# Designed miniproteins, single chains, part 9

Each design is a single chain, and the fold is of that chain. pLDDT is the mean over its residues in the fold that is shown.

## One batch from the design tools (miniprotein)

Design m288
Fold by ESMFold2-Fast:
Structure m288 (fold): chain A 74 residues (1-74)
Amino acid sequence: MDELRKEVEELIEELERLGEESEDPRLRSYIQAMVAHFRRELAEARTEEELRRLKRGLEEVLKQVRDDLAKERA
């Protein structure tokens, strides 16, 4: 459980970093909202299943954000 919690923390950190790289105020606001949401969910998570759900959700958001950043740079 602690290792999975650390994996989720690292993914949130990566999401925050991508937000700092964005020049689009809308994308930055979206990322800030998602970071706040996932940090709150992580603080409240009590089971391994909840942490696995958070990890999946974060991976989905990270993929979307990376795609949006690629479009911004094109």
Scores: mean pLDDT 83

Design m289
Fold by ESMFold2-Fast:
Structure m289 (fold): chain A 70 residues (1-70)
Amino acid sequence: EELERRIAEEERRYQELQNKRDVELTSKFKEARKSGDKKLLSEVIAEYKKLQDEILRERTEMDRLRAEAK
């Protein structure tokens, strides 16, 4: 069904965003802290907040689609 395919696509994107947060940004954050680069640290924190907002939006859309599938 179209709804099931759309849910699967959103779930894939949600996993991609979570992986980026948990792997790439966590690695960048550790490097920024280790180097003492306050500018890089601020940039990583801003990027993390932006990514968390995107993850929340995808989560909300997935929950809506799942509710429609019921």
Scores: mean pLDDT 79

Design m290
Fold by ESMFold2-Fast:
Structure m290 (fold): chain A 81 residues (1-81)
Amino acid sequence: SMFDVLVQASKNPEIQELNKKYNEKLNEALKKKDFETFKKLSEEYVEELRKIMLEKGVPEEDVERVAKFFLNSSNKMIELS
């Protein structure tokens, strides 16, 4: 399931470091209401996440589902801001 994929991804050290790097930048962009930067950072995060997951052997179908989930979540955060 996508949830199991996300749980395994969260245990990966490279993904943990990626999350630390992007969470601070994404939160700062949202605080400034810089939605252009927030969208760009969200897209960059998803592409780097996609690369790591594919390198770790996650099927492309599951990677695409995770990518869509995060992009949809970022769009909702912009709408709520």
Scores: mean pLDDT 81

Design m291
Fold by ESMFold2-Fast:
Structure m291 (fold): chain A 98 residues (1-98)
Amino acid sequence: DNIVDAPPVAAEASPEDRERMEEAIKELEEFVEEIKKTLDPEEQKVLDKALDAYKNELEMTAAAVTAAGEDRSVIDEMRDIHIKELEDWMKKLKEKKK
């Protein structure tokens, strides 16, 4: 686009993109609850901080998807990246255990 009449950044996600974001957050929270069952309280605190950061990133991703008119699958892809990062973190924890 050679013509920009307004900033390409939306203040918030569209209702549809927000709904998909909420579903992605729900799936991420369900994954986190499952892995919390295998962790000690100190590890659970690290996981809670990661979950808060991932929720913020999903919210930002939904807003960006709305602003850019991108496919909502980008929100799903971001959720999948977060799940993979958590899986990789759990694998490293198992390697460092006594």
Scores: mean pLDDT 76

Design m292
Fold by ESMFold2-Fast:
Structure m292 (fold): chain A 65 residues (1-65)
Amino acid sequence: SGEETAKLVGRELLAVSIVITAELGEEVSRSTAEKMREDFGLPDSFIDLMQNDPERAAKILLEKL
């Protein structure tokens, strides 16, 4: 439905924002990392990955989209 499509687009935009932030070398907040992990069904270790290696975390997240 249109509503489900809008939600999917919103999640993709959030993922793109994480990738852009990672490319610029900026920190990703833990709360944002927690939400991304939950939304995409990623393991708890993904949170540590987002904080320590955001570029790799971003690539894994994009593969889940």
Scores: mean pLDDT 63

Design m293
Fold by ESMFold2-Fast:
Structure m293 (fold): chain A 95 residues (1-95)
Amino acid sequence: EKEEIIEKFRELLEIELSMRYGISLETARKMIEGKLEMPADEKEDLEAFEERKEEEETIEQLKKVIEAVERAIKAIEAGEEASEEALRFYEALKA
């Protein structure tokens, strides 16, 4: 469940990275996994990427906020089902 949401956000991040850095989606995916082999000339771009790392750290914080929101939504959904059963019980009483 949470893994599906995380994968969808990874896909969005891959697309955004691809568009920002002009790399392929496959390369962006490998970069996220940390298995990307970078050529020597890319080291300067990597240092620039690390400077932008602070901006993207906000995205990491947003992921945790989203996880907390998802937990709250699941709890609300469970509560709504209980509320529907209570509503059905009330209607049965008036019949």
Scores: mean pLDDT 54

Design m294
Fold by ESMFold2-Fast:
Structure m294 (fold): chain A 97 residues (1-97)
Amino acid sequence: SLDEAIAAVGRVVQKVREEAEKLGLSLDDPLTPEQKERLKKVAIEAVNEAAERLGLTPEQKEDLIKKVNEAIDKAQTVREALEAIYDALVEIVKKSL
């Protein structure tokens, strides 16, 4: 359902936020390349978990991973990364329904 998909998006964002907090980052701290790679790893793991629960196809999962990587790469701060991930994933969910 749409509600289950939106909840899954929220869980991905939450996991990225938790990893940023674990790294000692505030929302407005700039992201280094190393920090971006750590956030990508956690986000991809969360997307893989969500894809299994929602029964997504391999192609849909690869699209989600690509959008998450692009969102994090373009972000300058933790806040921008979290917002960009949410927006990108919600857009894919809306197109899949």
Scores: mean pLDDT 84

Design m295
Fold by ESMFold2-Fast:
Structure m295 (fold): chain A 74 residues (1-74)
Amino acid sequence: SSLLERLKELRERALELKERAKDDPQLAAELEGLIGRIDTVIADIESGTLSDELAQVLIDHIEKKIAEIEAKLA
């Protein structure tokens, strides 16, 4: 699934950012929260409990948040 591929890519980006933000407790906590949200969305897609339409909205929101954190760490 292209949605699962996007989520796995976002999860990898969030993990890399978490390593970069390890000395910033607020950003580290926000990234941990995003990783948890990604894991929940993956599980919900794989179990068939989440529609592709809603999954896309959630993925777009997560991607935006990751991009905002990347900008803060640049």
Scores: mean pLDDT 87

Design m296
Fold by ESMFold2-Fast:
Structure m296 (fold): chain A 107 residues (1-107)
Amino acid sequence: SHMLERLKKDLEELKEEYEKAKEKFKDNPEFQALVDKGIKIAEELIKLIEEGKLTEEKLKKAKEEYEKIVKELVELAKKSKDEELREALNRLALMEQGIIDLIDEML
């Protein structure tokens, strides 16, 4: 499926951006917790796609979890005085919103 190939690619790209941000902002525990959650969801979805086990129910759950992370990323950006952290948070939120929108197209 073209949509599954696109979803996997976008999840892999999101995971790479989270891993880069994790290394750059090691001293921010609130951000580190969000990064770990974002990576975990991406890894679980990629595995489900690769194993042919991705269901509509699992997509809906992942969407709900990503929507919560987007809200937390946006709130952390509003509170941050660090411009580089704000740019990283906004970039990750935008990428994650793209994945949410793609999941909505698949449902």
Scores: mean pLDDT 88

Design m297
Fold by ESMFold2-Fast:
Structure m297 (fold): chain A 103 residues (1-103)
Amino acid sequence: SMDELIAAIRQTFADLKEEALKYVTPESLETVNKLLDEIEALIQEILATGDRRAAIHIEAQLSLGLMLIHVSRDLPKEELSKLIEAALREMLRSLRELKRELE
């Protein structure tokens, strides 16, 4: 159901946020928090459209981001922090494009 998909997206985003903030450097913390806030706002706006394909795309992107952090966790902290920031910036760009396509 759509409600189950939305619940899954919310959980995956919460997990992504927790893992990202755990592994970023103090220097990157403000930037990463701002990126996560913008991603969350865009997710809420896209989900409000009720478009199921868009919701599936969001869940896939969040799951890939979480997996990337998980498989990369043994990298040096500075490299992992940069990778997380880059991944979140790309996610934000992709979600903005997705939202534009729904308008």
Scores: mean pLDDT 90

Design m298
Fold by ESMFold2-Fast:
Structure m298 (fold): chain A 82 residues (1-82)
Amino acid sequence: SEEEKKKLRREALFIEGELTLLRLLARLKELPPEVLERIDRIAAEVAALLKEMEASTDLAKQKELLARMRELLEEARRLLRE
């Protein structure tokens, strides 16, 4: 449904926003350059997945892309945990 698609898009945008915050926190914590590079790559992949989701009209495909975005967000969170 269109309502379900809008909900998926809102969650994807929230994930992208959280990654932006995590990237800023990683820099504030002065994490190693290799960790910063990995988080930047994760953010770039999420941005690409979001763009693909916005171009898709297939609900199943949008759910698959969102699931991958969730995995990437959790990977970024793990990189910032002590």
Scores: mean pLDDT 87

Design m299
Fold by ESMFold2-Fast:
Structure m299 (fold): chain A 74 residues (1-74)
Amino acid sequence: TEEEERRLLAEVLERALALAPSERVRRVIEYAAANASKDTTLEELMEATGASKSTVREAHRVIGEAQREVAAEL
């Protein structure tokens, strides 16, 4: 259900924010999560958050790690 998907996304977001090494990475993660229904490009994330390409790549790595951790707990 949409509620289950929303719950799962919230758990992934919470885990990703806990894994984020810096406040800048956390901001990128939060922006991406808030715009999850939109196809947000690397360029849009950089422009919206003021983050560098390396910071956005780190945010994507952290999100992927969070997804793997949450999946392992299911």
Scores: mean pLDDT 78

Design m300
Fold by ESMFold2-Fast:
Structure m300 (fold): chain A 80 residues (1-80)
Amino acid sequence: SPIDEVEKLKEKIMNAKTMEEIFEVAEELIKILEKHNPEFAELLRETVEGLREAKASVEMAKEILGVLIDAAIEELKRQS
């Protein structure tokens, strides 16, 4: 299910060691969300670009993206 796919990608982000790994996984997550919730995919894309511009730490990126991904999972559950 899309929820299972998003949860797996969240785990990959939480286990990432570099910002490059986080950005690669976030890109895959955006592609999945574009099919199910394009507005949320856009919000995630904007957030990722903000993290890139700010040169955020791995810890900051995990905190911000973790909260956003949890919100996306809850929204997908409401649509099922």
Scores: mean pLDDT 84

Design m301
Fold by ESMFold2-Fast:
Structure m301 (fold): chain A 79 residues (1-79)
Amino acid sequence: TSSVSFTATTTTAAGQEVTFDVTLTKLSDTEGQLTATHVSGPPVEFPAATAVVGDTLITATGPATLAVGDTAVLTAKRL
């Protein structure tokens, strides 16, 4: 399997920075997984969701609000 790890930062509507440690893993030719762990900044809303985009099923799982130390997981699977 191949994976890429990086640090991602975003800015809230209030102008505060939020930083995540992100790992993107290719599980197979049709499946991938992204794991994001909150490492700094204020809590952010994370609504768990499932969606079909084209031929790909995307599932997002995690706590409804991501605070420092919380992890969200997104999986993508080709149908």
Scores: mean pLDDT 78

Design m302
Fold by ESMFold2-Fast:
Structure m302 (fold): chain A 90 residues (1-90)
Amino acid sequence: SKLDQYIEFAVEFRKKALEIAKEYNIPEEKLEELFDRIGKVIEESIKNNLSLDELRERIKKVIEEVLADEPEVVKKLKEILDELVEKAKK
């Protein structure tokens, strides 16, 4: 189901994002904000029946806003996001 695709995506993204954040010593406070905001985007996307592509664009914006001071982390998370969204569509 579309919901299952969203759940698989969310779990895998969180796991990979946490590993990158540990590598770059991102504060836990920023990680909490990032995951809380992404969770809200996922909830709103399910409620409004948005596509995985629209979900991706909204999450990219959250990553860019929360991690604006960490451009290398933003780049890596956006690459992971793109990869996982394409995987979830299969």
Scores: mean pLDDT 83

Design m303
Fold by ESMFold2-Fast:
Structure m303 (fold): chain A 92 residues (1-92)
Amino acid sequence: SLIDKAIEITKKYGIHPMLASFIVATAEELGIPVDELIEAWKAGKDALIDFLEKHGFDREAVRELLDRIEETRKRMAELGLKDKVVNYVPKV
């Protein structure tokens, strides 16, 4: 089940359960291998963009989205939000 996969990903990669659930659900809906997606994410922003482009996503659209995620994380940190809350937004 999606829940069992989310628990596995949470334990294996040490990410928040909500984020793990979102990643698993999204990857399965899109037909993307979850483990490969997370390894690309861990390898860095350019690796994640390359991985998603390989799976049919527009490179520029992905870059724009990741830039917006990074800006959101930076803004949350600047507003003095606790690291635990900021960590709900993935580092890219």
Scores: mean pLDDT 74

Design m304
Fold by ESMFold2-Fast:
Structure m304 (fold): chain A 119 residues (1-119)
Amino acid sequence: AALTATAKALAETLISTPEDQVSSTVTSAIEKLLASGHSLEELKQLFTLVFEKLSEEATRRIDDKRDHLSTEQYVALRLSVIGLQEDARTSLATASSVDELKSAAIRHAKAYKEFLSEL
């Protein structure tokens, strides 16, 4: 579907975006989607998919490092990814305005970027 393709592209953009540019990248993406007629509810769905894709990338990087991790470290990192995704989902679900959604999307995108940088 169109939202899935857009979410994948935005997730790939965020993965390659420097941490200091995450806020402007998320803001620009939201503004473009609003300009093209997307609703707040569609933006919530899109960013839920974006964070799902970021969780998939984090899991992939963790799995790629499996031979360099203890079992305890591996489990802890996987649980951290689950926590990031659950926190993002909750924040997106409770957003009642574009400004609240933008704030949540920026905060959680930064959290994922920080986590990915430590892998």
Scores: mean pLDDT 89

Design m305
Fold by ESMFold2-Fast:
Structure m305 (fold): chain A 74 residues (1-74)
Amino acid sequence: SPAVERIEEIIRELRELAAKETDPAVRAFIEQAIRRIEWLLEQVKASTDEAEIAELMEDVEAIKALVERRIAAA
């Protein structure tokens, strides 16, 4: 599934960001974001509705953007 592959790529990128982060509060924020995205990944895997999968993907991309903004603000 292209959606699953995209989410797994995002999780990998966020894990690399967490590993490089020296601020414990920012690292914890990234780790919480990864857990939330992992939950969304399970919802995508369980869904057969293309519209639902699209909405879940929008939530994943929004969380990624929040992480990027949090890092930029630190």
Scores: mean pLDDT 90

Design m306
Fold by ESMFold2-Fast:
Structure m306 (fold): chain A 86 residues (1-86)
Amino acid sequence: SMEEANKEVEKIRKEAEEKILKVIQDGRSQGLSWRELEKKVMEILKEAREKVIKVLLDYGFPERVARVRATIAVRKALEEVVKKLS
């Protein structure tokens, strides 16, 4: 169902948010450059995007819709990270 698909997407988004926050906090404590942090964050976002696409395709959504919704989900994860770091 759409409700079940939305719950799985939200779970992936929250997991990506937590991973990004941890990478930034741990990386800053370790003295990593912004370039190194950006690389790690981009990897997490790519993985989350692909997971969202797979979930939505498994629920029968068209590829176009799955890709758009995945982009929105990873953008929301970044927005929540920025909010928590402010």
Scores: mean pLDDT 87

Design m307
Fold by ESMFold2-Fast:
Structure m307 (fold): chain A 76 residues (1-76)
Amino acid sequence: SAAAALTRALLAAQRAIAELSRTDPEAAARAQRHLQAGGEALRQGDYEAAIEHVRRLEPLLPAEAAAIIAALRALA
């Protein structure tokens, strides 16, 4: 399901942020803030805002951002 795909994509993003924190803790903190803002928008039912926050993750974690956006578009 699209919901299961979103859960997997979010877990993958959290793992990637943890790995990024080992080499670039400042970039990991920025990625975490974008992911948290996207999650907040999603909780409010604002899929468009959630996608825009996750797009800001692309320069740091392009594969993880793409997976989350694909899952969000499937749910919208």
Scores: mean pLDDT 89

Design m308
Fold by ESMFold2-Fast:
Structure m308 (fold): chain A 85 residues (1-85)
Amino acid sequence: DSAERRLEEALRLLEEAYRKAMEVIEKGLPEEYIKEAEELLRRGEELFREVASVTPVPEEYVRRFEELRERARKAIEEARKKHEA
């Protein structure tokens, strides 16, 4: 199903956003990595919202989305604080 593939892609984007933000924190990577993480988070949120607007989303995907979104947001915030320090 194309909807399921899009939901999985949205979750993948959120995981990638988290990973990039964590690399900034752990390795002191440049501002560009924080911006990439923010863009990945935005794209993942947008894609998930788009799918949810046209089809019922299984509860498992909603929970995974909320967990990954929260992790990515916190990691990006921490990465920005580390970069500004």
Scores: mean pLDDT 85

Design m309
Fold by ESMFold2-Fast:
Structure m309 (fold): chain A 117 residues (1-117)
Amino acid sequence: SPVEELLRKIIETLKEAIDEAQKAIDYYKQGNKEQARSEMDKAIDLLNEAGELAKKAAEMDPRIEPLYREVEQALARAVLYKVMADEGIISMEDAANMILRDAKRVLEKAEKLLEEV
């Protein structure tokens, strides 16, 4: 179905966001702060893309609405973590780890939902 196709694309986009967040952590540990920041920005952009896809899917199927809300919350938190890291409140590594954890939780929800549609 069109909603199943969108859910599969959301899952792929979330997996890419997780990969970019992991790369940000790895680059930061290597002392490559510029590349770490670039990969973290990519992870946030991918969460935004997943949110737009989830919104479209939720408009087609109300069962997707909880997933859309969780993606929006993860995105809002990711933006906050980035601001906190830029202000020196937390490290860039901490921000990337928090983004990674939130993205993994949302991915698990999306995968469970795919089994129901």
Scores: mean pLDDT 91

Design m310
Fold by ESMFold2-Fast:
Structure m310 (fold): chain A 100 residues (1-100)
Amino acid sequence: SMEVLEEFNEELDKLAEYSDPEAQALLNELKELIEKAIENKASEEEIIKLLVEQFKKFAEKFPEMTPVLITILLSFFKKAGFSKEKIQELLKKLKEIEKE
């Protein structure tokens, strides 16, 4: 859990390094959101809902970053032990947002 979260944070920080200050702020907000949800033992469904809402903000302002962000998110959730069904639901929702 802690090790997987640290890897996730490192990947987000790498993405943020070459991003606009506004994109960096949204990435940091996403990082804090996921950390807090894990600390509060939120359900997979609750985490997916929060993530989809935050990702929509990203896709609206920084559509060019969405493919790499999707890859980082899917990698994190697979390593964190999310169910295959929930990961598939997340991917579908993220891809629908990316296309809009």
Scores: mean pLDDT 80

Design m311
Fold by ESMFold2-Fast:
Parts: C-alpha cells; sequence; structure tokens
Structure m311 (fold): chain A 126 residues (1-126)
C-alpha cells in the first residue's frame, strides 16, 4: 500500500527528467504490461500498449513516455478527458481509472467518482 501510494505520487509528479526505470515501473502498474510481470524494462508489449494509448489520445505513437504522454496520463488520473476524439478515448480513460482504483484498493468500476478523486488528493498531499 505505501509502496503503491509512493508510485502514484511519483506518477503524478513525473516528467521527461524522471528516471527511465521509474517510468517503466509506473507504466506497468497502470496496466501497460500484458505479461503482468513488473521487471523494470520496457518490452514490445508495454511499448505497444503505450502506442495504443498515444493513438487514442491524439499523441505521437512512438511508445515513449515523453512529457505529452505523461501529461495525458496525469489528466486521466485527475478525471479529465484527453484526446481529440472523446468517444474513442473513453475506453482508455476507463481502463486507466480502473487500474488506479485497483492500486488504491477502491471499487473497480473505471469511473472517476468522488471516492477516487479523494484518494488521489490524499496521495498528492502526502
Amino acid sequence: DEEVKKAILELLNMDSSTPEEVKVKLAELLGFNPSGVIDGVLDEGVKENIRDFQRVTGLKDDGVLDDETIEALKRILNGEPVGPDKDLSLGVNAAIIAQLQKLLGLKIDGVYDDETKKKVEEIKKS
């Protein structure tokens, strides 16, 4: 729980200067790892999931956790819709929110409700 809270706080404060191993760990925790194994290395499966995220959010689909990709993730984690096609991005937003809820020990419904928002704000203040 404390390790997960720190990881979410690191994610919310992540930028392009964040160490690559930390970015990889945070991407895997958000469900971008199809193998379910967190090893600190971006394999092609994780990169493909990042590219899928980038495509639906209207970003360059290079599989790199750059500033624009990180900003889009932060917006979703704060309950804000991202991308030029809101309908297409809804499924991705729900998947990311569901992973966040799982990490926070909340009900997993993929909806950014008041309980999810409260937990995110508590972590930000920690």
Scores: mean pLDDT 68

Design m312
Fold by ESMFold2-Fast:
Structure m312 (fold): chain A 77 residues (1-77)
Amino acid sequence: MSREELLRAIGLALRAIGLLIDARRAIKEGKLDEAEKLLEEARRLVREVRRLGFDEVAERLEKQIRELEKEIEEKKK
């Protein structure tokens, strides 16, 4: 793996983590549509992390996305 690919994957993962933090805040504020959009963007970034060969990192982030999606579903009821 090239150094550039590693740095790109780290940058994408950090950006995804930031989106997850923002999504959790949006859920707490009742901004469910905003949270859904943030999670959609996070999923796109995680897909790129997986494409770059960081499957374990991608799996961990996907698990967090799924947990937040369940919180949104519960809030809509």
Scores: mean pLDDT 85

Design m313
Fold by ESMFold2-Fast:
Structure m313 (fold): chain A 86 residues (1-86)
Amino acid sequence: MKKLSKEEIEKILLKGVFQGDGTLASGIRLILKEGGASEELLNKSPLVQELAFEDVYLGKKTHPLVSEEEIEEVEKALINYKEKNP
């Protein structure tokens, strides 16, 4: 279930990208780390992190490589990051 609008997710991502090294991958990783994502998720490949982020943005599970638990963890990290960076 989608708790954040696409516009809110885009604003969160832009803040993460600017706080990181300017790349999408570093921005997503920074959001996950600051948002309190597990070490397990943080140790997964950037591709898995990006696919989980995309499924949150789309509001449903679309990628076979990503679990619903990983999608929920990314969504929680986005919410936590937004609360720290309003």
Scores: mean pLDDT 80

Design m314
Fold by ESMFold2-Fast:
Structure m314 (fold): chain A 80 residues (1-80)
Amino acid sequence: MEKAAEEAARILRETAERVRTLTDPAEKEQLAREAALRVEEVLQRAMGSDAPLEEQIASLPEESQKMILEAVAELARAYE
């Protein structure tokens, strides 16, 4: 679980850095969408569940939830 949350957060943070180097809004949106799909896959694989991403995150330990949500916020700031 902890490794999955760390992997998800890393994917989001690396995507945020890439988004900051791009100038095309469409490319930024595409990278953000791809990152969201990769995060969903990582969490589904770790949890053995196909439940919605929001529900999966809610079932994680508080520390893991905070780690992922902080990374999501960082990505949102990078592409806006």
Scores: mean pLDDT 76

Design m315
Fold by ESMFold2-Fast:
Structure m315 (fold): chain A 80 residues (1-80)
Amino acid sequence: MEKLKEELEKVYKEALEEAKRLLEVTENPTRAIGLLLRAIGLYLDGLLALEKGDLEKAKEYLKELKKLLEEIKRELEREL
C-alpha cells in the first residue's frame, strides 16, 4: 500500500510540473488547465481508493495518471 501511494504521489508531482511547463508555453491555456485538473482528480481518486483498501482501483488510477503524464508530455513537445 505505502509503495503504491508513493508511486501515485511521484507520478502526480511529475504531471503537475509538466502541466505547469505546458501552461507557460501554450497558446491554449484552457487545454493545459484541463489536463492539470484531470491529474488532480486522478490523484485524489487514487488516494481515496487506497484509503478504502481498493488496491485494484488504486492501480487503475495510477495507470490512468501515467497515461495522462505521457499525454501532457506529448502536448508539451508539440508546443515547443
Scores: mean pLDDT 83

Design m316
Fold by ESMFold2-Fast:
Structure m316 (fold): chain A 96 residues (1-96)
Amino acid sequence: MAEKRIRGFIKSLNRILERTEDPEDKKLIEKWIERAKQLLEAGASVEEVDAFRKELIKDLEKSKNPVLQNWAKIEKEVDEALGLIREAIDKIEKER
């Protein structure tokens, strides 16, 4: 599961990179793709992938590029939504 998440990040970042014209934004995206590849080769744990994702979101939120800012915002909202789903499942299991 951790490997699939990392591959997903690499795929998403490469799609953004293809649409990016600014050299500084390209370097930022390439930096995170490289870190994701290193994590994938090292056989990262779920906890390591979650830490990577948190750092990635925080770094991209600081970008002046609205595409990168919006991507970071969506990823943060998805994490919050998944948390709520996990809480709902836990409540249902406790009632059964």
Scores: mean pLDDT 75

Design m317
Fold by ESMFold2-Fast:
Structure m317 (fold): chain A 65 residues (1-65)
Amino acid sequence: SMDEIEAAEREILRLYLEALDALTDPAKRAQVVALVEEAGKRLKAGEDPRAVLEETRRRLAEVRA
């Protein structure tokens, strides 16, 4: 639903801003940008918003490790 897409977009934006605030390495910052752009494309393509959010959260955590 649109509400689930909007909720996923807001949470992904929050995670994006947290990751950029925590990371100083330009290569890791570029990975974060790429992951968030990919998530946006997947949401626009009609993929399950909860699945996109969960995978994006996991992949962002891996970049921060």
Scores: mean pLDDT 87

Design m318
Fold by ESMFold2-Fast:
Structure m318 (fold): chain A 111 residues (1-111)
Amino acid sequence: SMLAQIEAILRETAKQMLETLEKNRDKKVEEIKKELDKIIDATVARLRALGASDAEIDVVRKVLEGMRESMLDILEENKDKPLEEIEGQLMMHAELAVATAVAALRELAAA
């Protein structure tokens, strides 16, 4: 189904965002944000190619942008901490974002 394909892409995107943040945590926040924005834009392009509706794309974009902001906030607040201490928080925020998007997409499909 379309929903199952969007969910799979969203989970893949969340994983890519986490990996990008981990690899680039030594860089300035503006540079990390640019790399995360590229991932979000690539995901939106992939969803459009798949035939996702504008409403479905809007849900995914907003959730990924919210996840980006949360991840950057965690990173900025915890600059002095080793990655191992913040990885759990980053992963939980990614999982919550995916769950939130999937729930919103299911409600949209039911409308």
Scores: mean pLDDT 84

Design m319
Fold by ESMFold2-Fast:
Structure m319 (fold): chain A 72 residues (1-72)
Amino acid sequence: MPQLQAALENGTPELRERYRELQKRMEELQEKLKQTEDFDEQVAIGVEMVKVAVELTVVQIEAYKLAKQREA
């Protein structure tokens, strides 16, 4: 989203790097899931993907809060 991209660019380098790391980790987990035949491993990967999604949501909230402070 353009709004999120602008908030990250005007945010801290730490938030920007963390967002990139989380996106890369999600891609790696999706690739592992496609290659995995074992159900227990698929469940473990799914749980990890949910954790990454929660962390992405937290970073997005932090970025938007920081953007509001810098607009004022």
Scores: mean pLDDT 77

Design m320
Fold by ESMFold2-Fast:
Structure m320 (fold): chain A 93 residues (1-93)
Amino acid sequence: KLRELIREYLLTLQELLLLNPELKPVPESVIEENVDRLLAQPKEKLRELAEQVIRESEEVLKLAEEGKVSEEVAKLAERLKRIAEEILELLEE
């Protein structure tokens, strides 16, 4: 479950970044390497990351309410927030 959530986080982050047409997708092998790297971190570091993702996603959603970002960006930010919340729940077990 945690590995799947971290992969979903990285893939969703990539989708958000690829809304900029100048950016290229990273290879799947790089995504998997980053999944393994994040899973190797202590639980406190994963908690810090998840809390940061929640804060940053809330900032983006506030900008969406102000009409400063697209609905596509807002939907991806909401997804990132949800994934981060689920990571926090798993880390508390």
Scores: mean pLDDT 81

